Designed miniproteins, single chains, continued (4). Designs and how they scored, part 107

Each design is a single chain, and the fold is of that chain. pLDDT is the mean over its residues in the fold that is shown.

## One batch from the design tools (miniprotein)

Design m15984
Fold by ESMFold2-Fast:
Structure m15984 (fold): chain A 73 residues (1-73)
Amino acid sequence: SLEEAKKYLEEAKRALEAGDYEKAVEYAKKAAELFEKLGDKAGAAEAYRILAGAYRALGDEEKAAAWRAKAEA
């Protein structure tokens, strides 16, 4: 549901702000999957940006770049 997708997105944002990058990745992936199933491109792009930020913080530059590119498509 859209409500569930938004909840995971908010949890991902909180985890990213708290420096819990592994949790941010987990929640952002769940949010992205739900927004993709709903056809919500804006919501999916927001989740992809969180994934890019979390992977950048984890030192995974290649994954960070891939998720950023997906968010900008």
Scores: mean pLDDT 87

Design m15985
Fold by ESMFold2-Fast:
Structure m15985 (fold): chain A 68 residues (1-68)
Amino acid sequence: GSSAILQKIKDELESDPNITASLSGDTTLTVSGALTPEQLIGLVLRLMGEYPDLTVSLSGDTLTISAS
């Protein structure tokens, strides 16, 4: 299910000590941390490539991943 995919992404991202990921309900994962603009853009591109069925959006330094 969507919640299982988001939990997996959360666990994988939090292996990096510079990344904090927070799951909101069963459908939304919010990602933030001490990331450079280059690292943040790279993360967005990676997530869009690996999880094309998920909606990935960036607002400032906060990345939101939604199961659709």
Scores: mean pLDDT 77

Design m15986
Fold by ESMFold2-Fast:
Structure m15986 (fold): chain A 91 residues (1-91)
Amino acid sequence: AAIAALGGLAALLGGYLAAKAATTREALAAGIAGAIAGIGAIFLAALGRAREGGLAALSGGIAATRGGLLAGNPLGVALGAAGAALGAAAL
């Protein structure tokens, strides 16, 4: 549960930073999707649904990484990748 929550937090922060740096609709959409999935991962982990939380963190981390790459934000990419790795580890 804690690993899924940390992955969700990393995906949320990475998605937020990607969305904040976004100059295109695609980067903004990817950042927002990563942030929403990160929030979902945290709530699922809090409800004891660690497997679903891990999947949400993995998906959100991937979306945040893409958003960061499209926005040119290396911190968004790093946090997105961390969220994806932690989500995978929670599975």
Scores: mean pLDDT 76

Design m15987
Fold by ESMFold2-Fast:
Structure m15987 (fold): chain A 65 residues (1-65)
Amino acid sequence: SPAYQQGIRKLREGDLEGAIKGFEEAIKEDPNDWRAWYNLGLVLKSIGDTEKAEEYFKKAEELRK
């Protein structure tokens, strides 16, 4: 989705807030997009929100298989 691609672009630019927003919008558009959940988890882990990251990784795994 465009929102997911925006999240990836922001992540590559080092804009972690922009990345979070992009991935959250991607989840809002398609809550079954496991890649958006997974990448949101990666961003949260990188800023120290390990607990939320683990929850989002589990959600991604549930959606993926």
Scores: mean pLDDT 85

Design m15988
Fold by ESMFold2-Fast:
Structure m15988 (fold): chain A 55 residues (1-55)
Amino acid sequence: KEEELKKKLRDKIRPELAELQKQYDKTPNEEEREKLLQKMDDIILEALKELEEEK
């Protein structure tokens, strides 16, 4: 049950994370790369919070 919710959540954020990863790969600036990593972390944290709230 919990595992199913985690899978759905991962599937939901996967395309968003993939888009940010592409931007990261194309970004020449270290500061911008760090910002992109922070955005990815924020998306993951937000998704985890959403998962806990849906329980």
Scores: mean pLDDT 75

Design m15989
Fold by ESMFold2-Fast:
Structure m15989 (fold): chain A 67 residues (1-67)
Amino acid sequence: SSTERSLELARELRRLIEEGRKHEKEGNYKEAAEKYREASRIARELGDDETAEELEKKARELEEKAK
């Protein structure tokens, strides 16, 4: 069902954010940015455009730090 799929996507979103935070804490900014970009895509699939935009902004900031 669509509800079951939404719960699956919400779980994946949470996992990707956790992985992004771990990479960020370790200074792996490129890997962190990749995780936040994936999380943003999932948030958009869930219809949470606000969270998706915040995650995309975070990814861009981390990409700048990786330079």
Scores: mean pLDDT 88

Design m15990
Fold by ESMFold2-Fast:
Structure m15990 (fold): chain A 59 residues (1-59)
Amino acid sequence: MDEEGEKLAEEANRLGALAAALGKEEATQYAVQASKYAMEGKIEEAKKYLEKARELLEA
């Protein structure tokens, strides 16, 4: 994984853990998928899912 993908996966994992702790299941699912895309090198998909996870977390 390149540095950008690694950083995105790390951020997605942090958001996923926070969302899970807050009981926000949908945000957790988007964060998990963002981490998976980041690990696969799908940077644009990872960014989209990470942003959606943030929106759902703040809702």
Scores: mean pLDDT 81

Design m15991
Fold by ESMFold2-Fast:
Structure m15991 (fold): chain A 74 residues (1-74)
Amino acid sequence: SMEEEAERLLRELERLVEELRRTGSPEDAARVNEVVARLFALADEMQAAGADPARVTRLLRAALEAHEERLRVL
């Protein structure tokens, strides 16, 4: 389900952001960027499918915060 995919991606994002904070590497930044892109795409799909706006907002906020962290570290 989209809900299970969202929770999986959010957990993956949390781990990758922590790794990026430790390493500061361009490779880890690229990994974060990949998951951020998937979260934006999933949020668009969930919105189109009529998902709960609070759930969509949670995904967008997490993606934005990770993107900001990526810019701050590099």
Scores: mean pLDDT 84

Design m15992
Fold by ESMFold2-Fast:
Structure m15992 (fold): chain A 70 residues (1-70)
Amino acid sequence: LSAELWLLYARNLINKAKELIDTDPQKALEYAEEAKRVAEAISQNFPDYREEAERLKKEAEEVIKKAKEK
């Protein structure tokens, strides 16, 4: 139950980070790092959602790389 809300939260953080990459890369990095932390926590505590959490973690890592290139 709570895992679904955490997945939604992480996805929203990634979306917000993607929107800010060009305008505010520092803020984008902060949101993406938080999304990565949330995805890692989901993967550790909710095994049924591990694959979805791993996908979110990879997306967050991609945003982190792009933000650091700015």
Scores: mean pLDDT 83

Design m15993
Fold by ESMFold2-Fast:
Structure m15993 (fold): chain A 80 residues (1-80)
Amino acid sequence: MLSKEEVIERIREIIEELKKSEDPETQELAEDAEEQLKELEELIRKAEEEGDKERIEELHELLYIWLEQLEKYLETEKKK
């Protein structure tokens, strides 16, 4: 399994790939996703500073789910 930091890096890689799309709608989605990732990283940092282990695990679970969704989206777009 990927580490939580590797999951974040993989999400960033997918966002960068989507930004290279010729479709303006896909580029806008990629920019929105980049902002959402920044917000999620800030939430994780705050939870770590507070020592809230339950919230940290919840946020990390959301990252794993989001990575799977983004990878499926990217593969579908590339294989059309």
Scores: mean pLDDT 79

Design m15994
Fold by ESMFold2-Fast:
Structure m15994 (fold): chain A 60 residues (1-60)
Amino acid sequence: SKVEELQKKIEELEKEIDTLVAGMRQAEAAGDFQTALDLGVRLLSKVVELNILKKELEKL
């Protein structure tokens, strides 16, 4: 169903976001600010996508 597909995508995005946050913290701790910035841009994109999907799920 559309609900199950959205829930699965939300769970996958939440896991990806957790991985990106952990990666950013590691890069910052290592002084690798270029990698931290690149991961931050990807994180922003995933957070926006997650919010859109959550809003779609709430309307079902």
Scores: mean pLDDT 87

Design m15995
Fold by ESMFold2-Fast:
Structure m15995 (fold): chain A 73 residues (1-73)
Amino acid sequence: DELIKKAEEYAKKAKELAKVLSPEAQRQTDQVADGILNSAKKSTSKEEQQKYLDGMKKLYESAEAAAAAVKAA
């Protein structure tokens, strides 16, 4: 499914950004991303899958903002 593939891509990017931040951030990001992906894969509705994709995008945006803050410090 196209939505699941996009969610997996955002999960991968968020996890890579979290590796740069801290071991705690990496662990938390892995748990949240894996949880969202598991829920999305169990979903049978396109609308529900889109909500999980939106959640994964927010996770990625949060990780990117945190990485930018670390670089600025």
Scores: mean pLDDT 79

Design m15996
Fold by ESMFold2-Fast:
Structure m15996 (fold): chain A 73 residues (1-73)
Amino acid sequence: MELLEKAIEYTKKAAEAAKKGDLEKAIEYAGKAQQYGAQALAAGLPEEEVEKALRELAKEADEAFKRLLEELE
């Protein structure tokens, strides 16, 4: 599952960049994560497994975004 591993890796890098306030890098890494995720789906990996893995990582990104909004208050 090389493509799925890359998608997860870049999603984590995007979340890390967002936590550091580097939105440009966060967007770049998120784009790469989407690219590898799409390639993994095209390779015939179960959509449910890809979705579940990305959803769990999206929770971390959502938490980081919530902290950013609180900081802007």
Scores: mean pLDDT 71

Design m15997
Fold by ESMFold2-Fast:
Structure m15997 (fold): chain A 65 residues (1-65)
Amino acid sequence: DLDELIREYLASDGITHPEVIERAIKEVKEAGLSKEELEELAELAKKHQLSFLYLLDQKIAEKKA
């Protein structure tokens, strides 16, 4: 479930606010991001000690450009 995956990754980033989670899920679906792309972003965030939300926002912006 894509929604559940996004919630789990955001929770790992310390993001627990319903408004932020709901917005992220909506934007991911609108941008057409796949499960595989989300998994890649989560791996990059962990490897480089970056925020998952930050990388997600950048990827969404890139897809919409």
Scores: mean pLDDT 82

Design m15998
Fold by ESMFold2-Fast:
Structure m15998 (fold): chain A 84 residues (1-84)
Amino acid sequence: TLEKITSIDGEVVAGEGGSEDLIGKSGRQERGEPESTVEVTVTGTVEVDGEVHTATVRYTVGLKEGATKEEVEALLKEAAAKSS
């Protein structure tokens, strides 16, 4: 069980490819309608009783229907901040 996350390196898949790349890979599975979710992968270290373990956690963030670009940017920024 994850007792404590000591350090998290947020690897936002869209960090290098952009939000469109992220959505295209994880959010768009069917033709004709864009997915309203964004997948963020976060890799962190967890310290348990003095021993450091590396843990990778995948977050799927649901976007409100018709979410704006600003909302997507806010979610990505929040994920990046949480990784610090």
Scores: mean pLDDT 45

Design m15999
Fold by ESMFold2-Fast:
Structure m15999 (fold): chain A 70 residues (1-70)
Amino acid sequence: MSDEELAEKRAELVQNVEKAEELVKKGGSVEEVEKLMKEAVEKAKEMGERAEEAAREKAKKIIEEAKKKH
């Protein structure tokens, strides 16, 4: 993967995480939060194992917060 491609995937991952966090704050759909976090984890897998682990940990916390608000 090129450095440019990696930077683009990282930006997309960050955008998905930010959208998910915003949705949690607004009490939005748990399904939509789960979808955004699944997409973030898939992008992180392409970036490497450490990125995938960090994304999965973040996803778990965000999804748990979303479920707690519903």
Scores: mean pLDDT 78

Design m16000
Fold by ESMFold2-Fast:
Structure m16000 (fold): chain A 89 residues (1-89)
Amino acid sequence: NEIDELVDILLDDQAPLEDRVAAVQKFVDIKDLEKRAELVRKMLERHGLFEEAERLEERMLNAKTEEEVSEVLREAFKVIVEEREKKRK
């Protein structure tokens, strides 16, 4: 499943952020904003980022352009990576 692969790439601290964002572009090709919002929420919740999950879910549901969707996804991945780095320590 490509979504699972995207999560695995995100959790790989050796992968460049740009490559992870590029991989997420495949997910952005999903036209259903509700499905995108749900997936973003689930990814963040799995990392204990419940406040960010709620905030970014709302942002995704209000996204009107591919650029806005990409920005929400970039923010989600950035927050997840930062949380991952904390847990590494």
Scores: mean pLDDT 71

